# Ledger of designs, part 99: designed miniproteins, single chains, continued (4)

Each design is a single chain, and the fold is of that chain. pLDDT is the mean over its residues in the fold that is shown.

## One batch from the design tools (miniprotein)

Design m15648
Fold by ESMFold2-Fast:
Structure m15648 (fold): chain A 83 residues (1-83)
Amino acid sequence: MSEKQKKRLEAEILNGLGLIYFSLGDYEKALEYLKEALKIYEEIGDEKGVAEVLLNIGDIYKKLGKEEEAEKLYKEAKELLEK
């Protein structure tokens, strides 16, 4: 497996862990894993991965009442997916 493929798999696992903790209501842990996944997807230039994680972080911010932060993340994700 190449370094890029290994990093993509690591980011996918971290994103999945973030979603598990989100479903359990552990928003702090969910954000920790999602932010780690985001960093890796950005490092490898995976725009779809970045967009997916931004949507997930936005969903958590919306649950925390941070509506403006959530809207900003949704907009960034949409812009990455539109092209």
Scores: mean pLDDT 87

Design m15649
Fold by ESMFold2-Fast:
Structure m15649 (fold): chain A 78 residues (1-78)
Amino acid sequence: SDDELARRLGLSREQVLEVQIYDAFIDILKSLLRQIEENLKKKPELTEEEVRQYKADIDRLNEIIERLKAEKESLLAA
């Protein structure tokens, strides 16, 4: 339960909820990343420019995921 998770982590119930929101966003972004990577592999007719754009999108999503992870760790440290 959320109450048990809060007690185990030494966090308030509200902080546990915030952490769970971060985890949900990270999971959504990871799912989108997998979908983009799968689409890139399944489209053999992509131009070099389109491939570069997809790689840039993948890099951007990875940057956002790492930022969210850092923000989550900062919340846990507070």
Scores: mean pLDDT 77

Design m15650
Fold by ESMFold2-Fast:
Structure m15650 (fold): chain A 95 residues (1-95)
Amino acid sequence: MPVPERELSEEEIEELKRELERLEKEIERLDEEIERLREKIKEIEEEIKKAGVETEEQKKEKLELEIEEGVLLIQRGVLLTIKERIERLLEVARR
């Protein structure tokens, strides 16, 4: 059986729970921003479809929005990884 790295104090457990709540709130915020970017990309794609021609300005704007979405997805992934580590620490401490 793996030995826990360290026994957590009640104060440390409460701090980790507060940090987990903050991470969940931040992940939710990122999800909302990602959704807004996806809606903007969709609007540009619908304009291109209606016009039958993609302008250089539309290509640039769409690319910039796709890059921004990619950055937010990476940030979300990092926060999820941190959240999972905190959840594992709390699970071990609750035994």
Scores: mean pLDDT 82

Design m15651
Fold by ESMFold2-Fast:
Structure m15651 (fold): chain A 87 residues (1-87)
Amino acid sequence: SKAAIAADAPAAVAAAEAALEKAIAEPEKAAPLISAAMVWAAVAANSGDAAALAAVADAFDAAAKKVDAEDAAFLRKMAEIMRRKAE
């Protein structure tokens, strides 16, 4: 459950940023790291903290500038969905 992972909204943002930074540094391992960042994005979304969700969306957009075109398209689409949810 969300309680069992013991993550608050700031911790979820930091974890998503760390996973995305590692995906940029290790492109050959990007897929599982982007998947991990998506889990933390879901934690931020479920927290109800709109600022945290917007921060995760910003991290996804920043990462999209530094990854391949396919991963970049996915990250931008997810960032747009997160921003819409943060409204």
Scores: mean pLDDT 79

Design m15653
Fold by ESMFold2-Fast:
Structure m15653 (fold): chain A 86 residues (1-86)
Amino acid sequence: VTTDVEEAIKEAKKGKKVLIQVDTYGDAIKAVNELEKNGVKAEIIDPTLLPEFYDPKAQAYVLVGGDEEKKKAIEKLKEIGIEIDV
């Protein structure tokens, strides 16, 4: 989990999945565009899918790695009880 798009790009290029917390839905769109520009697949996650990580300041999350990695990342984060406030 990170708020840094550049770090997410570096990790994704190493074959790692990354979840990015963003402050606004518009920032989520910008993050997806930046990731795709760097050849990295990314998707916007609705905050309602991560209720345990809900932050009033964050309107969306961006997952890097595709649909299967998205579901797997969500399940793992829920299992370890990490709140994405960092």
Scores: mean pLDDT 55

Design m15654
Fold by ESMFold2-Fast:
Formats: structure tokens, sequence, C-alpha cells
Structure m15654 (fold): chain A 66 residues (1-66)
């Protein structure tokens, strides 16, 4: 179900952002990114939208850790 995919995506984002925090990403930035990701995932109506949100957040995290 879409709800199951959303829960899995949120869990994956939590893990991604926890690793980013350990690598030196500021806590305020981690919280802001998680809030944005969760809000966007909550509004998503397709699996494709959820996948795209995940990719965008991962890209932003990688850029911020350079």
Amino acid sequence: SLDTVKLAAIHEMEELLEEARKKGLPEEVVEELFREAKARIDKATTVEEISEIGKEIEKRVKELLK
C-alpha cells in the first residue's frame, strides 16, 4: 500500500539523516531536512513522487557534507 511505502521512506530518511548528523551535519539542518522530507512524503500521491523526494533529499545531504 502507499502508506507502507511512505512509512518505509520516512524510516530510510531517518537513517540517512542520522548518518549525516554523525558526519557533522548541524542538528538544526538535520531537523529542517527531516521536517521538509516528512511533509513532502505525507502529501505524495504516488510511489514515483516518494522516490523523487528521497533522491532530492539525499542529493542535498551529499552537497551539504562537501
Scores: mean pLDDT 86

Design m15655
Fold by ESMFold2-Fast:
Structure m15655 (fold): chain A 96 residues (1-96)
Amino acid sequence: MVPSEELAKATLYRMGGVVAEKAGDYETAAEWYEKSAELLKDIDPQQAADDYANAGRAYLKAGDFEKAIEMAEKALQLDPSNEKAREVLEEARKKL
């Protein structure tokens, strides 16, 4: 049971993240991915986990290692098998 409005809005936020990331605005990209994940976490936890993992990777590129860890942990809470989230978590911990 997935509301089409929340899916459309999450897709828009995720596209905003992709555009910001291509522009090198990693902090803005992370915020867009996080907004997508927040909309989807109770609706589509697997997609939300991937969106949190993308937010974590973007925070990692922005140099915000603490937020990168927070996003990766949220992704792994929703999907413990998310490889991207595990990679972000391990890399961010090495930078602290």
Scores: mean pLDDT 86

Design m15656
Fold by ESMFold2-Fast:
Structure m15656 (fold): chain A 80 residues (1-80)
Amino acid sequence: LRELAELLRERARQLLELAEELAARGADEAAEALREAARLVEEAARVLEEEGDVERALELLREAEELARRAVELLREHLA
């Protein structure tokens, strides 16, 4: 589980970097959705490492997936 938590933290960092890039280019709504997704991924990593609560971590990851999907939709609307 610790190895999975480390991978999730790396993913959260990558999402935050992408969000900063999008914000710099004016896609503020998509950036905000990615920042929130990153926060949920980081929380899932914490829950896995500190609590071992796989079910709660999966719930957080599902929420993060929905926010990432929303970010893609917002980005498509911005580019249209």
Scores: mean pLDDT 84

Design m15657
Fold by ESMFold2-Fast:
Formats: structure tokens, C-alpha cells, sequence
Structure m15657 (fold): chain A 97 residues (1-97)
């Protein structure tokens, strides 16, 4: 099983960079994968892949991304962990710009 959490600012000023941290802990005995996505809250189907990383068995992984959000927009930040057995875990956070 992989545990996932997202750290991001709740709100930023126009033109500022938002630092997004996607953290995962792999408590399983098989390697897994961590993926980070972002979508406009107004159009969640327009999901964009940002970054990915491998998570070794019994290890943790942190991936970081920076974005410059459009002023006045809201974004859904999504972290997805998949273990070697196909189990999927998700975490989400909303960012306002």
C-alpha cells in the first residue's frame, strides 16, 4: 500500500510561483510509482501530467513541481500512487491564484 499526500499553498498572489510537493510512502514489499497531475477546477477533464517517480519497496518518495497559475483561477492538484499489485491511492488539494 502506498500513502500519498499533497503539500501546496492554498492561495498565492498573481504572478507568483506555486511550489507543489507530492509525497508518498510505500509500505509494501514491491516497488511502486508516484504521479503528479494538475487540472483547472472549472474543467477537471483538462488534467495535465506534471511529474512522476518510482518508489522503492519500504521507502518514501518526494516529487516537486513549480507552476505559475493564471490569476483568478482555481486548480485541483492530484497525487496518485500505484503499488506493484495494482493498488491505487489518491490525494488532492485545491490551489487558488
Amino acid sequence: MIEVEIEAPEEIKPGEKAKIIDKAINKGDEDGKLKLFIAPAKDPKNEKFLKQGMIKANDEKIIEAEIIPKPGEEYIIKGIGKDGKGNKTEAEKILKA
Scores: mean pLDDT 82

Design m15659
Fold by ESMFold2-Fast:
Structure m15659 (fold): chain A 63 residues (1-63)
Amino acid sequence: AELSAEETARNAKIVRYTRRFIELYEKGASEEEIENLRKQAKEDGFTDAEIDALERSARELAA
């Protein structure tokens, strides 16, 4: 089945935010920088639980 335009856009956002979290962890970013990215993801329609999952995955991939 084809993904809807909304599903495609959401998957693209997931990939972009995961990559940004990885970049922050790789460079040893501050808690403030991480919190600012979490806020941006929430404004883009992610829930706190979804953001927590993305952040955990990014930490594991950056390690």
Scores: mean pLDDT 79

Design m15660
Fold by ESMFold2-Fast:
Structure m15660 (fold): chain A 80 residues (1-80)
Amino acid sequence: SVEEAKKLAERIAKEINEAVEKGDQLNYDTWLTFAVMNLAIYKRAGKLEEAKAMAEAILENSTVPDAKALAKRFLEEIEK
């Protein structure tokens, strides 16, 4: 499931990066919300390794400062 979380995160980061490059605010908001929801779902399900892997993959693969900040904040919360 960690591999599935990483693949989903890579796709989310790619879509966020592309939306920002194109100035597509609706697609940006949609994929950013999707990232937040999936991170929250993994955390609430007690799948902390999947949650961490997803957040790390978003942080590593995103070029967008807001998406990186969101992933970093989530990592800090789950490591406490």
Scores: mean pLDDT 83

Design m15661
Fold by ESMFold2-Fast:
Structure m15661 (fold): chain A 68 residues (1-68)
Amino acid sequence: GLEEIKKMEEEAEKRIEEMKEANKPHEEIMAEFFREWMKILEKKYELGLIEKPLLLAGEELQEEIAKR
C-alpha cells in the first residue's frame, strides 16, 4: 500500500544522497532520480493510486526537475 511507496521513496532518496556524497556527475544523479521516480509512479499505477499512464505523469516529473 502507501507504506510500500513511502519505503521506495526513502530508498530512492538514500541512493541519490549516496551518489551526491560519492561526487557522481549531475547527469548520472538525474538519470538515477528519473529511473527511481518512474519506478515509484509505476507502483502507484499498479496500486490504483493514479489513473493515468506513466507517459502522462512525465509532465509532473518535468515540473519537479525544473524546481531542482
Scores: mean pLDDT 71

Design m15663
Fold by ESMFold2-Fast:
Structure m15663 (fold): chain A 73 residues (1-73)
Amino acid sequence: SKLEKAEELFKKGMKLLTAGDYEGAIKEFEKALKLYEEIGDEAGVRRAHGAIAAAYYALGDYEKAAEALKKAL
């Protein structure tokens, strides 16, 4: 299902985030976000935005981190 694919992409993003591949993590989280939005999974959308914010913060892109964090709230 689209939900299972979104969860798989989110898990891939988390693995990349913990490995320090912040740009790779963001790409996978953005793919998961798109699928969560398509199926109307509001909790998934918030989780993906929060994870994107964490990755941008780790990259030092505080402006993009703040924008993503607003969407996670």
Scores: mean pLDDT 90

Design m15664
Fold by ESMFold2-Fast:
Structure m15664 (fold): chain A 62 residues (1-62)
Amino acid sequence: SMEHVREHVRRHAERLAAKSPELARQGLEDNRKAAETGEKNGEDPFLIERARIGAEAYEELL
């Protein structure tokens, strides 16, 4: 479910940000690009939403 994805992503992002702010910034950039590219290419809406959740999680930590 998307709830499990959100919890998993937020926990992962928090751990990564604690170890390396640089990797967290890269995670933010990667997820933003994934969401944008996915939307342009008509990818699976679930994958696009997952990327947006990832971007949001990293953004809140930075």
Scores: mean pLDDT 83

Design m15666
Fold by ESMFold2-Fast:
Structure m15666 (fold): chain A 79 residues (1-79)
Amino acid sequence: SEALAYLKAGKIYESLGNKLEAAKAYEKAGKIYESLGNLAEAQSAYFKAGSIYSDLGNAEEAKKMFEKAEKISEQLKLK
């Protein structure tokens, strides 16, 4: 699937130290998983993207990713 391809790309970019490309790939994976209703996978991908954006000092992008992950986390608690 496209989401899985972006998730794999993000992991590869992380291993290469290409942090910005890794964050973008995880963000794309999160958006696709979210649109498919794969909430647990979307939450994980958004959290990874946010963590990397935060590490890079991209505070606004990190905030957006963490807010998306938190909202999905609340949905998962409610089942």
Scores: mean pLDDT 87

Design m15667
Fold by ESMFold2-Fast:
Structure m15667 (fold): chain A 55 residues (1-55)
Amino acid sequence: SLEEQIKRLKEAYDKLKKSIEEVLKRMGASKETIERALKYLDEEYQKKIEELKAQ
């Protein structure tokens, strides 16, 4: 179902965000850099949700 696809996509993005945040912290990235990266992932997630709803 569409709802299940959206749920799975959200879980995948949440996992990706945690992974990216962890990597950036290990590299000594600033809080601002981490926030920008996570915002970008959120915007990409919204685009994917719109694509799924358009099918």
Scores: mean pLDDT 84

Design m15668
Fold by ESMFold2-Fast:
Structure m15668 (fold): chain A 105 residues (1-105)
Amino acid sequence: AAPLSPEQEARVRELVREALKKTEEKIPDFKIVSEPRVTGVSPDLARVEVEVEYKGKKGTVTALLEIGPDGRIRLVGVRGSDDIPEEVLKAFEEALREAAERANA
């Protein structure tokens, strides 16, 4: 994977961390298990994976985020493992969009 700059990686990690906190507030049975793991797919595309737990079942949520030439972060998509229901993924996607808007302000 092409490396992101340390500054871009830190921004993406913090954005996802904020979105996870909001998801945990909105979904009572949702818990964050690991730190967000950032992988640069290209200089302008980051993949972020997080281990989570929902109703006692462990799973993974993944976010794809694009960093434009203006430094603006955009959500490309969200994916979850089979144990993560659509309700949780929808809440996480919504929280990611809100966090991206705040990061771009």
Scores: mean pLDDT 81

Design m15669
Fold by ESMFold2-Fast:
Structure m15669 (fold): chain A 76 residues (1-76)
Amino acid sequence: MSVHLTLSNLSKELAEELKKRAEEAGAKVSLSYVGNPVLSILGLSKELAEELFKRAKEAGASASLVVDGKIVAVSD
């Protein structure tokens, strides 16, 4: 199963927190600070991806979750 989570409009602190959680779970993480912080996360379990998506959404971030090439959830 291929899980891709993209998060943007994050605080620096939240971006680092979510990056660490994803990396500890064995995911591949890309973090960009050009403009607004953007996190691109590959290789999460669906359950952890949903948790990180919800955490980011609750903090006011934009989020996109793609599973097996299909958009499953989006928050603008």
Scores: mean pLDDT 78

Design m15670
Fold by ESMFold2-Fast:
Formats: C-alpha cells, structure tokens, sequence
Structure m15670 (fold): chain A 61 residues (1-61)
C-alpha cells in the first residue's frame, strides 16, 4: 500500500541518518571499530523495532 511504502521510506531515511551520525561521532571521538559496530547495531535494532511496530499499527487500522 502507499502508506506502507511511506513508512518504509521514512524508517530507511532515519536509519541512514542515524548511522551517519554514529560514524561521525566515532571519527570525532576515536571510537574503536568494535564500539562503532555495537552502536550501529543498537541503532539498527531500535529502528527495526519501531518499523515493525509502525507496520503492525498500520495493518490494524
């Protein structure tokens, strides 16, 4: 549906933006590769959960 496509596009854009922010912070603060990867995984897990919840809410409407 167009609504589901919009939700997907919004969450993809947010994932990209927040991942870039983590990479910028890692470069600025000199974080290790492992620490950076952990932060990226936390962002991905959070956004995936929000995306799944948004799709479930849309399907229930």
Amino acid sequence: SPAAAAVRAQHLARLIAETRKVLDEADEKGLSVEETNLKIQEVADRIRGEYDAALAALAAA
Scores: mean pLDDT 86

Design m15671
Fold by ESMFold2-Fast:
Structure m15671 (fold): chain A 55 residues (1-55)
Amino acid sequence: STLEEAIANMAKLAATGTALGKEAVREAERLIRQGRYEEALRLAQEALDKIAAEK
């Protein structure tokens, strides 16, 4: 589900140990609390993509 995917991406963001990852997790948590699961998923995916593009 969208929520499960968002949570999985948030776990990966937290594992990166980056400031961007930590900020993205906090914002995604806020969106999830508001029931905005698709926005949380998109935000988490975009943050992971930005971190990955750093390679």
Scores: mean pLDDT 82

Design m15672
Fold by ESMFold2-Fast:
Structure m15672 (fold): chain A 95 residues (1-95)
Amino acid sequence: MEAQESIERTLEALELTSEGLAAFKAGKYEEAAKKFEEALKLEPGLWFARYNLALALKKLGKYEEAVELLEEMVKRMPNNKAVQKALEEAKKALE
């Protein structure tokens, strides 16, 4: 893979993640989720975008989808307390 193409893709994914965060802070959770999904299409390993997508899905009441994303993240980052807490909260919402 060419390093320049990889850098450009990562920068675009980070920009989309920033736009998603701005939408999230504005209460535009559907718009935020779409921006985070677009970022993840460019850079699937961008865990910060995946985490914030799960938070946006929780705000939209899509708890099952949020749980699926957070369970994948817990496998990758088992000691991340923020991810563990978000997963616990999403699972409780399904009770």
Scores: mean pLDDT 84

Design m15673
Fold by ESMFold2-Fast:
Structure m15673 (fold): chain A 64 residues (1-64)
Amino acid sequence: SQARIDALIDTLANSTDPAVRKAAADELGALGDPRAIPPLQEIIATSTDDVVKLFAGLALQKIA
């Protein structure tokens, strides 16, 4: 569901808990839904947090 993808993207980008961010990235990868690809690419392009960029990249690799 798009709402689930949006919630996981928001959690990955904005959560302060590393375990919660990792769980969001793992679930995005496990869902394998290509609708997550554009927002993950946006996070990689625009985020100033290297940890967030790393998790977004790992999720993207699992989807592709």
Scores: mean pLDDT 81

Design m15674
Fold by ESMFold2-Fast:
Structure m15674 (fold): chain A 59 residues (1-59)
Amino acid sequence: SDEELLARLEEAVGPEAARRALAAMRQSLTVTRVAIRELEEAGDREAAALVRERLKELE
């Protein structure tokens, strides 16, 4: 999946820009997952659920 995405990005924008784009996308998902965890740990389960639904929309 990531290898196929990287190959497609490399064809479109070149290897250096493709690698940066993939890293930025992965970092964005990681930040979103951390936010969900922190909200659940703080007891804000309703806000955590809303963030999870937004993450699903990025499929």
Scores: mean pLDDT 69

Design m15675
Fold by ESMFold2-Fast:
Structure m15675 (fold): chain A 59 residues (1-59)
Amino acid sequence: GEAAEKDRILEEAQRLGTRLALQGQHDEARAFVAEVERLVKEGRLEEARELIRRLQATL
């Protein structure tokens, strides 16, 4: 259901944020996770997935 989709998006965001933090980009990691959490809270799941995809392409 939608709740499971939100959980998966947030888990993926946390994993990517951890990778950024391990590279020394702590502020960027925090900002990224916060933005994904905001989009998920607002029900903007497509935009949250887009943000994740863009970061994955950079890593």
Scores: mean pLDDT 86

Design m15676
Fold by ESMFold2-Fast:
Structure m15676 (fold): chain A 72 residues (1-72)
Amino acid sequence: YLELGQKGDPAAVEPLIAALSDPDPAVRRDAALALGYIGDPRAIEPLRAALSDPDPRVREAARLALALIEGR
């Protein structure tokens, strides 16, 4: 469901935070981007951890997601 001012489903936040620990880097990257579009501040600390991910695409997605959540 989407409401005015929402960029995604807030109920998806906890499953997406769990997906940041997935063994597949493609799943971690997509989870980071989705968390950025939802914009829920619960994702800020998990996304900061993802900035240290071994995959550079996951790190880039985490940086973009943090910028989206912080409105920058």
Scores: mean pLDDT 76

Design m15677
Fold by ESMFold2-Fast:
Structure m15677 (fold): chain A 68 residues (1-68)
Amino acid sequence: MLEKEMDAGVALTALAAARAAAKSAGDEEGAAELEKALEEAERLVREGRYDEAVELAKRALKEYLEKE
């Protein structure tokens, strides 16, 4: 349980950092997409769905980073 909670915390932190970077770069669309993913992942963490939160965050980060 605790390790999965920590993994979710790291994933949420990475997602929040990506959102902040997108905002700093003037990518309002990317920042909005990352913000929505962060809110959904935070909701899953509150429900104890740590695995789903980690997978959601990983997917959002991959989609954002592959958007070249």
Scores: mean pLDDT 79

Design m15678
Fold by ESMFold2-Fast:
Structure m15678 (fold): chain A 66 residues (1-66)
Amino acid sequence: GPAEEAIEKYAPTETLIGASAFGAAAREYIGASAEEAAAAFKKFDTDGDGTLTREEALAALEYAAS
């Protein structure tokens, strides 16, 4: 779906998604602000390591869109 396409556009080969790639994907998918993208990223970055799995990134995009 569009969330998956947004992640693939900015992180096509990465197993872990950084904040910058996630922010770009969120802007593409839902027009999210930097603040909205950062809030969604932090909510799903439970370890605080600055990365999300692809599945967590997709869930964070859907969360931000809801």
Scores: mean pLDDT 77

Design m15679
Fold by ESMFold2-Fast:
Structure m15679 (fold): chain A 58 residues (1-58)
Amino acid sequence: MKLSPVQLETLTHLTMLLMKAIVEGDEERAARLAELAERALTASPAEQERLLAEAEAL
């Protein structure tokens, strides 16, 4: 699978948000971020941007 640089950046950002939530002990936020990251793996670039915005709003 060939990911664009923008898609890789989005996935990296989602992963960092997830790690931060885990370190902070926010289990509910971590679970939601994990779901968004999983959805982002099969999403279009436009959908990935939407999922990232949703993740940042948590």
Scores: mean pLDDT 77

Design m15680
Fold by ESMFold2-Fast:
Structure m15680 (fold): chain A 71 residues (1-71)
Amino acid sequence: MAEEHEKKAEEYEKEGKYREAGIHYLAAGYEYLRQGDLEKAKEYYLKAAEMFEKAGDLESAEAARELAEKL
């Protein structure tokens, strides 16, 4: 469920585990996309990109931004 991934992402972000947070925000975006909620899917892909940037994973950050841009 998207809400479960959101909660896990927020928990990891609070702990400074930005890579794990990015993965769960990405999963939340994907679940919203499946539900047809393009606005929330884009929002969570952008949050994933921000988390990957904080983790120093610039390649994953750019990939997540591209996913958001296509919506």
Scores: mean pLDDT 86

Design m15681
Fold by ESMFold2-Fast:
Structure m15681 (fold): chain A 65 residues (1-65)
Amino acid sequence: SAEEELIKILKEKEGLSEEEARRRAEGFVEAVKSDDPVVREIAKAELKKVAGEEKGDELFAALTA
C-alpha cells in the first residue's frame, strides 16, 4: 500500500523507528484527507520533501484515494 511505502521511506530517509514511521505516516494520511485545502497543500509539499517530487506526488494521490 501507499502507506506501507511511505513508512519504508520514512525509516530509510528520516531514520525513524517502525513505530515513529507508522505514526508519521498516519499523520500524513489524515492531513491529505483534511477538509482544509491549506493543510492538504502543506502535506503534499512535505511528502515531496521526504520522497522527492515525483514519488511525493504519487503518494499524495494514492493516500488521498
Scores: mean pLDDT 83

Design m15682
Fold by ESMFold2-Fast:
Structure m15682 (fold): chain A 78 residues (1-78)
Amino acid sequence: MDKLEAEINLALMLMILGVGKIMLSNGKKLSEEEAEKLEKKLDELLKKIKEIGSEELVKEAEEVVKEAKEVLKKLVEL
C-alpha cells in the first residue's frame, strides 16, 4: 500500500507539471498566490514520497518538483 501511495503521489506531481507546461505553451498565467499554493502541494507530495518511496522514486520526484517549480515561476513571470 505505501509503495502504491508513493506512486500515486508521483503521478499527481506529474499531472501538475503537465498542466503547467500546457498552460505555459498557451501563454496562460498564474497569480503568485496560486503558484505558491501549488509549490506547497509539490513540497507536501515530495515529503510523503521521501517517507515511503524507494530511492529511485525519490530521485524522480525531486526532478519533477524542480521542473514543476521552474514552470510555475515562468507562469507567474508571463
Scores: mean pLDDT 81

Design m15683
Fold by ESMFold2-Fast:
Formats: structure tokens, C-alpha cells, sequence
Structure m15683 (fold): chain A 75 residues (1-75)
């Protein structure tokens, strides 16, 4: 839901601001805690790319998917 979207938005914002350490740490935690970690990281990357081109609606969609996948993967 909305809280999952907010978490993914923070990751996308961090990536857009050039905070590679934050983005990498989150991807590592997702991978270690669940089988869907790599998929969640891919959706988070798509969210950051959409945000960079000003497509806020698309960015929110991908960010939401990334958070949901991270939760389902237990990470």
C-alpha cells in the first residue's frame, strides 16, 4: 500500500540524488532476506529512471511494486 510506496520513493529519491550507498544497502538487505530481492531492486531502478525524466505517475507505480516485492521476499 501507501507505506510501501513511500519506502520505495525514498530509495528512488536517494538514487536520483546520487546516494549510491543507500540504494546499494537497500538492495543488499532485500537480497539477503528474500528470493525477490533482485526483482525489487530492478523495479526500484525503473522508479528512479521514471523520476529522472519527470514521469511522476510511472515513478510511483514502479516504487510501489519494488516495495511490494521486497515485502513478499521478506526483505
Amino acid sequence: GEEAAREAEKAAAGAAAGDAALAKRQSQVMYEKGKNGPEAAEEAKKAAEAAARGDTVQAMEYASRASLLAKEGKG
Scores: mean pLDDT 59

Design m15684
Fold by ESMFold2-Fast:
Parts: C-alpha cells; structure tokens; sequence
Structure m15684 (fold): chain A 60 residues (1-60)
C-alpha cells in the first residue's frame, strides 16, 4: 500500500502537482504510523509533505 502511494506521489511531482503529491506523502506517513514502524521515517514523510505543500502555494 505504501509503495503504491509513493508511486502516485512521485508521478504527481513529475507532473508538477505538488499539492496532490503532498497529500499522498501525508497518507504514506499515516500508514507508517499505523504499522508501528520507525517514527523517524513517518516524520520524514510529514516533513516532505509540508515542503511540497509550500511549493504548491508559491507562485513559482
């Protein structure tokens, strides 16, 4: 499931759709938290989602 979300996020980034990519990265972070894995890994995905969302708001 996480791998599918990652693929969709990467495709959104490739198409310049940073808003959609940010949403997929948040979903990946949520799934990692749900699985009880490494909390640092989930934190990284949340951080990337924030960066992508900021990029989607910037005029360039």
Amino acid sequence: KVEELRKKADEAIKNGDYKTAAEYYRQIADELEKQGGDPREAAVYYAVAGILEAASIAPQ
Scores: mean pLDDT 76

